Designed miniproteins, single chains, continued (4). Designs and how they scored, part 96

Each design is a single chain, and the fold is of that chain. pLDDT is the mean over its residues in the fold that is shown.

## One batch from the design tools (miniprotein)

Design m15541
Fold by ESMFold2-Fast:
Structure m15541 (fold): chain A 75 residues (1-75)
Amino acid sequence: SELEKEAERLRQEADELINEAKKLKYPGSFIDRLEEAKRIIDLALKSDDPEEQRVALETARRLIENLKKEIEKLK
């Protein structure tokens, strides 16, 4: 339940950043990296190992956070 809520929040955040990057014509590499974060989230939700789920969601969270900072620098 909490893990699914966190995954949905991160997925939604990634989608918002993808939409912003497309509107502002940021490099396609940013979109590719955000799509990769979404893939990591989906793989985490399909895992039967709680530790693998936790590590994957943390990886996706850090990737999204770093991409936010990079997008801010391109303003």
Scores: mean pLDDT 81

Design m15542
Fold by ESMFold2-Fast:
Structure m15542 (fold): chain A 77 residues (1-77)
Amino acid sequence: SAAAARAAAARAAQEESRIATAETIVALAEAGAPREVLEAMRAVLRSQLEAARAEGADPRVIEALERALEAVERALA
């Protein structure tokens, strides 16, 4: 149905947006963002990853969030 096609397109766009946000966080961590910014991003990423796992999000989204969290934790070490 047209409604199902629109729902699928909206979900794909949301998933790509979540992946792009995670990739931006990786770039910020690798660029040496301030510690306070990285600590705030770590908290947000932990919350987002928990929510993504609970909702059964696309594995690509979960992997992107995990990679971003690893990058932030590495930068904070």
Scores: mean pLDDT 85

Design m15543
Fold by ESMFold2-Fast:
Structure m15543 (fold): chain A 94 residues (1-94)
Amino acid sequence: SVIEKLEKLKKEIEKIRESDLSVEEKRKLLNKVINETLKLLNEHDPEEAEKFLRAVLATEMAAYEAGASQEEVLDAGAEEAIKKLEEIIKKLKE
């Protein structure tokens, strides 16, 4: 059940990245999916939730400091969130 929920959240992030929505709408939707992911992870492993949030925020901050656009910052954060979800799902399947 938790694996299926995490896989669904990952697919929602991928869909947001591929959409033709404005950066503002993508940010709103991505924040919602990230919050849902954090809620789910906090129920099972609060340390994993903390690591997930930290990784996404650090990636977005690094992109911003490197002079990336708002679109590029959002895309970098989404890519890191997908990567971390894949790592978490893999651990749960092992």
Scores: mean pLDDT 89

Design m15544
Fold by ESMFold2-Fast:
Structure m15544 (fold): chain A 73 residues (1-73)
Amino acid sequence: SVKEELFKLMVEALKKVGDIVDELLKKIAEAKKIEDEKKKEEAIKKAEEEAAEKAKKLTEEMKKKLEEIKKKE
């Protein structure tokens, strides 16, 4: 049913958001081990930018999947 597809999409989205957050936290933890302060800041910024890009792509993918589910109504 469309309701089950929507619920499954919501669960998938939440799981993928969690994965993005987990990767960001791991990359920040690794960056904090860098002794050079400038390289540390650049590594943190890169990790944040990569997480933002993944979140943007996830939003677009979920929006597209939601539209396909709605077309079945």
Scores: mean pLDDT 83

Design m15545
Fold by ESMFold2-Fast:
Structure m15545 (fold): chain A 59 residues (1-59)
Amino acid sequence: MKEIREKARRLAAELAATTGLSQEEIAEEVAKELGIPKSFASKVVREEAARRRAEALAA
């Protein structure tokens, strides 16, 4: 039942890697592409950004 959350996370990571969009803009695109609430997309984008930040600190 968490498949949509995983798709949202992958799409957010892809957009962050390929575009210069802000987290807010990425959340908007994720919500639009997957047909999910913007509040849910925003939470997923924030969690993914935190994960990427933790990985960057390990590099």
Scores: mean pLDDT 76

Design m15546
Fold by ESMFold2-Fast:
Structure m15546 (fold): chain A 70 residues (1-70)
Amino acid sequence: MKEKRVEYLKKQALESLENLAKTLTPEQFKVAYEQIKNFLKSVLESLGVSQETIDKFIAELDKKYEELLS
């Protein structure tokens, strides 16, 4: 059950990053991404997700963020 929630959050986060990249300047997108990243870390921590899983989740988001800047 936790795995489905983590996967859903990842899907929503990736979709949000794609939408923000289309509407915001690079500087605004950087600020928005840092806020989203901090929010998602808090949510995953509250769900009792392991630190290793949180780190991997954030690494996937960081990769997507860098791809959208290019």
Scores: mean pLDDT 82

Design m15547
Fold by ESMFold2-Fast:
Order: sequence, then C-alpha cells, then structure tokens
Structure m15547 (fold): chain A 63 residues (1-63)
Amino acid sequence: AEEDLNKGKQLLSQGKYDEAIEYFKKALEKDPNNEQAKRLLLAAYFHSGKKEEATKVKNELEK
C-alpha cells in the first residue's frame, strides 16, 4: 500500500499521470480509507483531463 502510494507520487511528479492513477488505485484497493491516496488520485485525474473520475473522487472526499 505505502509502496504503491510512493510510486504513484514519483510518477505524478514526472507528469506520468495515467501511470500514477494506476498506482493510486492499487493503494486504494489495499486501503480504501486512505485519504492521501484519494487526494493524489484526484490530482492525477484532474491533470490527465479525466474530469468525471476526478469529480467522483472529490465527492468521496467531501462525503
């Protein structure tokens, strides 16, 4: 979980948004309540232009 999150962060910083999304999804599969992974997934979706997916993650964070 933590390893997937860290890998996603590295990919996000490199502008590899689609790859970062994959790792953040893996982190959330292992820990669905990981708010940091949800926030990073939101950022990756937003930067990749996946606005509908970004909105879904944002709604989960706002509850």
Scores: mean pLDDT 79

Design m15549
Fold by ESMFold2-Fast:
Structure m15549 (fold): chain A 83 residues (1-83)
Amino acid sequence: LKQHLYDLGEETLKEGEELNDAALYLSAGRLFYSSGDYEKAKEAFEKAIELNPNDRTAWDNLSKVYAKLGEEEKAKEYRKKAL
């Protein structure tokens, strides 16, 4: 179950890299987050923000990832960027 989400995340990440598409990086990050791979989710959401820094959804998702990683201060900071 979680392995399937992870594998789908890897495929989606590869497509995002090939197309340089922020929406595909955002989708890959969500799949990694759902699979429990918060480090991979963080990398994908950071790439989405690099390509589209005005995407509040990407900032919100990155905040949630930092909360899962125990980085409470960064989670709060990035949550404010999503508002």
Scores: mean pLDDT 83

Design m15550
Fold by ESMFold2-Fast:
Structure m15550 (fold): chain A 67 residues (1-67)
Amino acid sequence: SPLVEAARNTVKAAQHALDTGSVSLAETALGEARELLKIAQKHGNDEAVKLAQEGIRLAEEAIRRAR
């Protein structure tokens, strides 16, 4: 599923932002994950919804730690 693959990629991007302490990467990952969450919800793709929510959570954690 392209949506599931995209959502997995946002989780990886958010994790990378968290691991590197990059606010810029975290903000980018957060924006991408939020857009994917909207798309996944419209399509009823529960797996992509859960992955996009995880990406948001990790990106928000990365931003929080950098503040």
Scores: mean pLDDT 87

Design m15551
Fold by ESMFold2-Fast:
Structure m15551 (fold): chain A 62 residues (1-62)
Amino acid sequence: SKAIWDEVSKATEPLERELLRRYLAGEISGEEASREFWEYASELFKKLTGKELSPEELKSLF
């Protein structure tokens, strides 16, 4: 579980930085950045664990 969380966290860091950059540059809204992040994290979590959590469910765990 911790190893899976670490993989998800590390894999999402580049996306978090890119989304923050785009948000600060005015290229995307905060809602769009949040949606893209949690959708990606949800798909990655499913790929690594075989368990499907919606973006909303995964977000609620953090």
Scores: mean pLDDT 78

Design m15552
Fold by ESMFold2-Fast:
Structure m15552 (fold): chain A 92 residues (1-92)
Amino acid sequence: NEDLKKGIEALRQGNIDEAIKYFEKALEKDPDNIEAYITLGFAYGLRGEWEKAKEYFDKAKELAEKSDHRETYLVEIKSVKLFVENLLGEKI
């Protein structure tokens, strides 16, 4: 997904708001894109928006449980979520 790749690149450059826009575009094309939900949770976490980060991680987990790559996505979600929890100082 080109939008997902552009979002990740924006995130690497520290352009969080631009990254969010690309991840939202990725979801417009594929509403079940687990990676887009994970990256949105991460991006909102970097902005300190813990409630929104939680909502995106919860949606990513719901979709991951039903996916063919369940274990891979669940490990990724757990790792990214833990990083965000440590950054925010709050459990989400």
Scores: mean pLDDT 84

Design m15553
Fold by ESMFold2-Fast:
Structure m15553 (fold): chain A 62 residues (1-62)
Amino acid sequence: MSDIERGERLGREAVEAARAGDGERANRLGTEAYTLFSNAGDDAAAERVAAEVRRALEEAGF
């Protein structure tokens, strides 16, 4: 699996964790996804995942 594919998977898992109320897991997985996209040179995808995780956490009351 490429870094982009791993980043997409971890980003989805981070949003799911946030919606489930697991803020620690959401932040950990979101940070890993951001790092993978950033290392791959896809800063737009990194920022998108960070924004999606942040929104999901805010909607969950974090």
Scores: mean pLDDT 83

Design m15554
Fold by ESMFold2-Fast:
Structure m15554 (fold): chain A 80 residues (1-80)
Amino acid sequence: MTDSQKYAKASGLELMGAYLEDEGNYEEAGEFYERAGELYAELGEYEKAAEFYRKAAEYYEKAGNLEKAKEAREKAEEAA
C-alpha cells in the first residue's frame, strides 16, 4: 500500500474502533485500535502508534482479555 492508503486505512480503523467502543464491543474495539497502531508504526508515526496500542490495551482490559491487554501495552512501550 502507498503511505496515503495506509493513512486512510488507519483513519477508518480509528472510526470503527470508536463505533465499537460506543456499542460496548470492547474486544473488537481493541482489535481495531491495535490495527490502527500497527499502520501508524509502519508509517513511522511511533507516538501515534503507541497511543493506539495503549487504547487497545484499555479496551482489551475492559473486555476481560488480560493477555491481549498485556501484549498491547508491550507494543505501546516498544513504539514509544
Scores: mean pLDDT 84

Design m15555
Fold by ESMFold2-Fast:
Structure m15555 (fold): chain A 65 residues (1-65)
Amino acid sequence: MKKAHEAALRIAEAARRLGVEASVFVSDGKLVVRFAPGDPDKIAEAERLAQEIAKEAGFELEVLR
């Protein structure tokens, strides 16, 4: 599924630009992102961007902490 992989890459890129470590993968047709501990403001922004990207791509997002 090309769209899901593109969305996962966009989420990973957004997190990296913010200096946030994130693991992003596709499971059961949804996007899953796990953030490493770090700056809570940057993690919150990365999570917001991840939700936005997932919504635009038409996939459910699961956030793990």
Scores: mean pLDDT 81

Design m15556
Fold by ESMFold2-Fast:
Structure m15556 (fold): chain A 57 residues (1-57)
Amino acid sequence: MTREKVQQLIDQAYDRIEAGEDPDKVLEELKKQLIPLVGEEEAERYVEALRESIETM
């Protein structure tokens, strides 16, 4: 349940960035959405992983 929700939020953030939204704003919103699900430290890890993925594009 929680893992599926986390993956959905990450996928949505990725799609928004690909659509031309500001990646800094999208990643900040993603972090805020992930904190209540997985905690701040884990949320930061997910956001950093997505940021690295975007930078390699």
Scores: mean pLDDT 80

Design m15557
Fold by ESMFold2-Fast:
Structure m15557 (fold): chain A 69 residues (1-69)
Amino acid sequence: IEELLHRVIAAEPDPNLAVAFAVRVIGDLLAGDKEGAIKTVRDFLELAKQRGYSPELIAALEELLKALE
């Protein structure tokens, strides 16, 4: 999942948004809240699809979601 998180960070052009997302996902996983991490990834994936974000970001988020499920 660390490799997939790095891919999401690399695909997101806003470094502040990328860091905030990574911190939330890592924080949830370290706290044992796998469902919270999955929700964060799923919500961001839905937002990315709705806003027409890059296909690279969408693909990276889909791979990360599958790895967490």
Scores: mean pLDDT 75

Design m15558
Fold by ESMFold2-Fast:
Structure m15558 (fold): chain A 84 residues (1-84)
Amino acid sequence: KVLDAGKIAELMYEKGFLETEEEKKALEELLEGVKVGERLPDEALVYLRRLDLKNLDGVADDKFLEELAKKLGLESKEELLKEA
């Protein structure tokens, strides 16, 4: 199975981690065809590292990180933060 690149990019855009439609499209293209459990492209990791730079202290942020991790095929939000 492949990652849902469009949904991942949309989720990050809606939460404010992608600031432009161009960034959303770039992340979608970088994740296109990536298989679940495959190593993410280094260029895509640049966008995911924004999660560490934008320190979100709330419970809602945890729910977002868990949803994003699930869409990336990761086991938990902790695995997502290891990539970021």
Scores: mean pLDDT 70

Design m15559
Fold by ESMFold2-Fast:
Structure m15559 (fold): chain A 83 residues (1-83)
Amino acid sequence: VDEKEVDRALATMYLHLGDIAEEKGDYETAANLYLKAADLFERAGDHQGAAEAYRKAIDSYEKAGNTEQAELARKRADELEAK
């Protein structure tokens, strides 16, 4: 087990926790969990996983009515895709 393998495993766990929170209608918690997953995927070098997690975070922040955090997450996703 190396650092990137651990980060990818943790990212996957946070994605699943976010999915559970979203199904419960806790969109702000879901978005925060998806952001944690995105950061961990970036650390693991998994740009595709990070992009998907950012997209889920943006969608969840929009559903929560948190436009400010949705805009911030979108900016981070755009910066990732520019790399």
Scores: mean pLDDT 83

Design m15560
Fold by ESMFold2-Fast:
Structure m15560 (fold): chain A 88 residues (1-88)
Amino acid sequence: MTVFTEEEKEKIKKEIEEEAKKLGLKEEDAKALAELILNGASEEEIRERARELGSKLMEALALGARKGEDALSPEQIAELRKIEEELE
């Protein structure tokens, strides 16, 4: 496997941070998760952090859903409707 350059690591870190922020995680929590993943933290460390953040993430997603269409893009709303249709 090719060793990632410092520039490639920063790009991956920002991508992880942006995805975590889109899911409603706080900026500091998103950065901490990205650092753990990129610095080669053990699976146990990553699992513990993810477990702790899982509760916060679910709370943030519930809050986002309550804000309705004002908080979601048209693409995100269409994707959610497809998921709901597949679950029936």
Scores: mean pLDDT 58

Design m15561
Fold by ESMFold2-Fast:
Structure m15561 (fold): chain A 59 residues (1-59)
Amino acid sequence: AAAAQARHDALGDLLVPATKEAARVFKETGENITDPEQLDKAVEEASKAAREALAKARA
């Protein structure tokens, strides 16, 4: 239980900044989404931001 909780907590700590950054990028990009191709671009940008946030959190 304690070990599983610690792993869950560590994953949560990494996920929280990543989701926050992804949400920020999505909000900034998503505000101008009117086309399916723009939506695809927004998803790609958000994914990039999330990966960068995760890498930064791991560092």
Scores: mean pLDDT 65

Design m15562
Fold by ESMFold2-Fast:
Structure m15562 (fold): chain A 109 residues (1-109)
Amino acid sequence: DSDLYRQLVQEGKRNGDLKRGLLEVIILSGQELVEHFESDPKLAGGSAATIIVLGQDLGLEVRSQGMDLAELAREAAEILRELAERTSDPALAEQLRRLADALEARLAA
C-alpha cells in the first residue's frame, strides 16, 4: 500500500503538466459555479463537486459531505483559496483568489 501510494505521489510531482491541467479545469469549474449559482443550481452543484474532487486529487483535505449547494460552494471557495496560496503561478493564483472571493460574495448574499 505505501509503495504504490509513494509511486503515484512521485509521478504526480513529475507531472507539472497534469497539475496545471487540473488547475485549469478547477478555474473553469469555478467560473461556471459563480455564473450559474442563481440560474442553474444543478450545474452549479456539479461545478462545485468537480472543484472539491480535483482539490482532493491535488492533496487538499475535504470536510463537507453536504448535498446542499451553499455548503458545496463554501467548501469549493475554501479549496480555491487554498490552491491560490499554494500555486506558484501568480496569474493562476490571482484567478483562483478572485473566484473564491466571488463565491464568498454569492454565499453572503
Scores: mean pLDDT 75

Design m15563
Fold by ESMFold2-Fast:
Structure m15563 (fold): chain A 57 residues (1-57)
Amino acid sequence: MEELRAAVEALLDRDPNPSQEELRRLAKQFGVSESTVRRLWAELATERVLARQAADA
């Protein structure tokens, strides 16, 4: 699942607001459910908001 996390992180770097289509594509590519990808995306997006807030001050 590390590869999936990296892919979701790369997607967030490229486009912070990925479409539902993009998330479904990742789910199919990695053989996981769309819910798994969405949960991971939400977790990483939250971490990025916190990290950016800390860095920007």
Scores: mean pLDDT 74

Design m15564
Fold by ESMFold2-Fast:
Structure m15564 (fold): chain A 55 residues (1-55)
Amino acid sequence: MREEALAFIRRAVAAARGQSPEDADRTADSVRLLLEQFGLPEEGERAVAEIRAAA
């Protein structure tokens, strides 16, 4: 679970690089929702910040 979540986050951050702010925001929202459902809301918030910073 956690290892798969971290791999998903890394992939999402990599995908966000070069995206528009709007695309990065959609990616961030999807990642947040998924991680919250897996019981990792803090990881979700950190991922959102990283995705937005990478965009």
Scores: mean pLDDT 76

Design m15565
Fold by ESMFold2-Fast:
Structure m15565 (fold): chain A 118 residues (1-118)
Amino acid sequence: SSKSKEGVELGLKALDEVIRLLGEARDLAASNPETTAALQQAIDLAEEARKRLLELRDSHPSVILGEFAAYARRINALLDRAAELAAGLPEAARINELLERARAILDDALDQLSKIAS
């Protein structure tokens, strides 16, 4: 349906921007292997979410919302871990700013997907 396609395109756009922001955060954390590993896991999960959404183009909008929400929760848990690990770094404030922007993008996408699914 047109709503399913709209939902997938919206989710993909959000995940692309999240991947970009997390890549910047990872580069800032380059001196700390544990923080870079947590951010890389979040990037890998966002890439998995992108592949999954492409499979859902013909699925009901509520299924697209549910799958996106499940990935967003898992990504946010990794962002919590990355923030904890980054707390002692000189770049912690900038890393946290990028992580907060990524969360805001996921939250906005969830709100928009909820409206499409209604």
Scores: mean pLDDT 92

Design m15566
Fold by ESMFold2-Fast:
Structure m15566 (fold): chain A 61 residues (1-61)
Amino acid sequence: SREEKIEEARRLEERGLEALRAGDVETAARHFRRAAVLWQEVLSDEELTARLAELQRRIAA
């Protein structure tokens, strides 16, 4: 379902951020790529742009 995809994408973003904090850039990239695919399936272009901007802010923090 759409809700299941949203939940999975959020979990993958968190796992990606955890990997970045551990210095595992390759693992982080894999998680973020999978999350992006799920977001593309459930979000409009405008929503996807906003979601990616939010993730970039979280990475920069």
Scores: mean pLDDT 83

Design m15567
Fold by ESMFold2-Fast:
Structure m15567 (fold): chain A 56 residues (1-56)
Amino acid sequence: MLSKRLERAKELLENTDLTVEEVAFAVGYDSVEHFSKAFSEHFGMPPLLYRKRYRA
């Protein structure tokens, strides 16, 4: 179910103003660093860069 958590994080980054830290916590991570590593490995870019791309 890790991939489902990362897909949910992607949705939260695109569709909400939650910080990367808040998104990490919301999808069940206890550290932003661990979340950022997992997200980067799954989507090919860090969450902050992903947010900036979809910020407009």
Scores: mean pLDDT 79

Design m15568
Fold by ESMFold2-Fast:
Structure m15568 (fold): chain A 82 residues (1-82)
Amino acid sequence: MSPQERLRAEWLARAEALLKEAVDAIWAGDLERARRLLEELRRLTEEAIAQLDPAAAAEARGLLEEIERNIEHLIAEQEAKL
């Protein structure tokens, strides 16, 4: 793999792990933990973007925006139930 492909793969794997932890936190009712994990994902993505070419950086930003929308929606639904 190219260095760019490796960086994308490493970011994606860590993003998937953080997403799973955030979803688990939401279902446990720990919404503050879920918000902290989302902030960690933003930090991780900004670090990756600094090293990616513009096209790969745009793709990573787009995926982050989708994940943020989905997690914030789940948090709002869980808050309505608590």
Scores: mean pLDDT 83

Design m15569
Fold by ESMFold2-Fast:
Structure m15569 (fold): chain A 84 residues (1-84)
Amino acid sequence: GVTDLVQQARDLAQQALELAMQALKDPSLSKEQIIRAIGLALRAIGLQIDADRMLKNGASEEQAQQLLQDAQQLLKETQDLLKQ
């Protein structure tokens, strides 16, 4: 249902935030990687805010599906930052 999609998106955004915050603890990160990690963390917070609002106020299935896609893309980008 819509609630399950929004909750999945919230959980993926939380995972992305945790990975970005963990990356920021790495003293070997380049300046460019630090800036990117901060940007990813801010995007994750934004998606969590959107998810919380959708859970409180309701959302369409299309809105929930878009939020899930955005959260999946964010998690992928965050994982890619941590690769190699």
Scores: mean pLDDT 88

Design m15570
Fold by ESMFold2-Fast:
Structure m15570 (fold): chain A 68 residues (1-68)
Amino acid sequence: MDLQQEASRHISLGQEYEDKGDYKKASEHYQKASELLRKMVEEGKGSEEAERLAKELEEKSKEYKKKA
């Protein structure tokens, strides 16, 4: 499903930018991934794991935005 593929892509990009110390870009990608995962859960297409991951990514995004 397109939403899951896009969320996975943004998670991967967020991790890559995090590893490079680019917290601004990492935050942006984690925020986008969280939004996509929440949308999947809202549409009944997500799991409890997706909901938990969305929350974790939202928290990481907020933390990294403060570091940027």
Scores: mean pLDDT 80

Design m15571
Fold by ESMFold2-Fast:
Structure m15571 (fold): chain A 95 residues (1-95)
Amino acid sequence: LYLPPEILADPDWLIFLGNLALKQGKYDEAIKLYEKAIELDPNNVRAYVNLGRAYLKKGEYEKAIEYYQKALDINPNNTLARKLLEEAQKKLEEK
């Protein structure tokens, strides 16, 4: 998948486009965009949280938990990541 160089160089633009794809139900596209954001900025907490959300929406709860945990490893005070981790754990238990 081709993306313009300006978008590929900016993790915030990649996260923005990933969020648009996520809202449209394009989970695999959102995942690829968030993965590229992490490639550019490996400590980007927002990219890890949003990658977890995409996996949660796709029903891949174990992957969602893994990425929320990575977000918390970078920023333990991220309240959103903690709430989403608990949600993903609950969904996994319901399977």
Scores: mean pLDDT 82

Design m15572
Fold by ESMFold2-Fast:
Order: sequence, then C-alpha cells, then structure tokens
Structure m15572 (fold): chain A 91 residues (1-91)
Amino acid sequence: SELLKEMEELKKEIEKLYAEYKASKDLAEKEALVEKMNELSARMDELLKKIKEEGSEEEKKKATELHIEAESMVTLATMDLWVEKQEQKKA
C-alpha cells in the first residue's frame, strides 16, 4: 500500500523532528520544529482519511496506530513548548 508507506515515512520524519526538538536549547528553533511536526501530522490525517475510505481492514488498523504514535509526539512537543513560552513570559 503506497498510502501506508507514505504514513510510515511521515512518522519517521516526525520522530526525527521530535529528537531535534528534545536536543534543542533555542526557543525559536523549538517553535520551528513544532510547526513542521504539526504540518506533517496534518498530512498524516489526510492520508488516514483516504486509507479509511479505500484501504483494507489491516491497512486501516496500521495507519491508525501510526497516526496515534505520531500525534503523541506532536502533542508532547506542543505542550512542552507552550509551558516553556509561559515560563519565559514570567521572567
């Protein structure tokens, strides 16, 4: 399934960006990384919708698992960035 392969590639890119996010000490860099992660996550959501309409039950299950794993990383990075921005406003 070409759509499932695209989902796997997008998840790998999100994993790389999340690793870069955790290694970064620069707020502007962290913001740019989170923006990219959200953009890739939006692409995964569109692919998941197509797989749910056209895919096999096995493809639907795998795509849903990939999406959940990617969304978890995006959510954690987004929440962490929000906290860091709030702390900087208090300083």
Scores: mean pLDDT 87

Design m15573
Fold by ESMFold2-Fast:
Structure m15573 (fold): chain A 87 residues (1-87)
Amino acid sequence: MALAEEIGRLAAELARALGLSEEEAEAAGERARALALKAAAAGASEEALREAARLLAEAVEAARAGRVEEAARLEERAADVLAASVA
């Protein structure tokens, strides 16, 4: 599923932008991809998955700009979008 792969890629990029190790970035990407796949299996809409990806992309840009607090808030919002489909 392309959206789950994109979500995983963006989560890994966010971890790298925050200065985490490559091993931690790969682990973060795989966890986010797995969560997105679980959300999709639980009935998450394609629109919800696209919104999570959009929020993560904004978090990556915020982290690269040094806006760590904004990046954390956007990451939390992305996780909430995915979690709402699983709960």
Scores: mean pLDDT 85

Design m15574
Fold by ESMFold2-Fast:
Structure m15574 (fold): chain A 78 residues (1-78)
Amino acid sequence: SPEQLAADAALDRAQTLEALERMREIIARAAELDRNEAVATAVAAEIIAAGAVNLDPSAQPLLDEARRLARELDEALE
């Protein structure tokens, strides 16, 4: 039903926002350690993505880039 499709989409969105929040924490920790412009760019992309309530497919490259940078920064901070 359309209601079930909408509910599934809302759940997917909520899960994505939770993942972005976790990535934001990693990026914020990296920024506190005076990391370079890549961190600032990743933080900006994350904030923009988190502010975008819609999961428009055109936004996915920015989300993927933010996640990739967050992962790289987390690995570098080990």
Scores: mean pLDDT 60

Design m15575
Fold by ESMFold2-Fast:
Structure m15575 (fold): chain A 55 residues (1-55)
Amino acid sequence: GEEEAGDAVRRAVELAAQGRVSDEELERISRLLAEGRYEEARRLAERLVRRAEEE
């Protein structure tokens, strides 16, 4: 839901501050959120977080 999307997005933003997620990827998440596409934003954020944390 919206709260779970928010948690994943916040983690992706923190990882981007560490250079583990690109600004282009964050912009894609931001665009999805602006369009109300919370499910797509959550899935993308979760994938980016998982990839970054594995590296």
Scores: mean pLDDT 77

Design m15576
Fold by ESMFold2-Fast:
Structure m15576 (fold): chain A 68 residues (1-68)
Amino acid sequence: SGIEELADEVVLKLQENNGKITKEEFLEIAEKYLSEEQVEEAKKLLSKIESEILTEEQIQEIIEELSK
């Protein structure tokens, strides 16, 4: 499913960027692999986070929620 591909590319991006990824970068990856409905859900989850930069914990929570 698109969730596995999203998780894999996010992990690669985190490795390249010293464990950091922005909301914009996350959404760009999500739009490549997820349905329009799942991207909209991701946007809602991201809107609850004040920081532009996501932590690994926040990324894990978002991916887990999208996997339901």
Scores: mean pLDDT 83

Design m15577
Fold by ESMFold2-Fast:
Structure m15577 (fold): chain A 106 residues (1-106)
Amino acid sequence: MEEAEKLIEEGSEYLRKGDYQKAVELFEKALEIAGEDNPEVLLRLGSAYLALGDYEKAVEYFEKAIEIDPENADAWYLLGDAYSRLGDTQKADEYYKKAEEIEKKK
């Protein structure tokens, strides 16, 4: 959705600036507009939580994005990063391999 895409762009600017709280707010608004089934918004929101150090929330949003778009290699890679930050290196390795498998198909 165009409105959600604009909020994603604005949120991404705040994410680049290191204002992770504002990025979360903008991505949450994008999710309200686009609906809970927009994997791009879910991925961005997860990334903002990952940057904030809220790894459990990051996992939740990345898993939801993968449920909707399981061919998104970036989502699998970010899920691996979140589990690595949680100290679950086995799950991190599994998800990194899944991301590589998907990337290889493209």
Scores: mean pLDDT 83

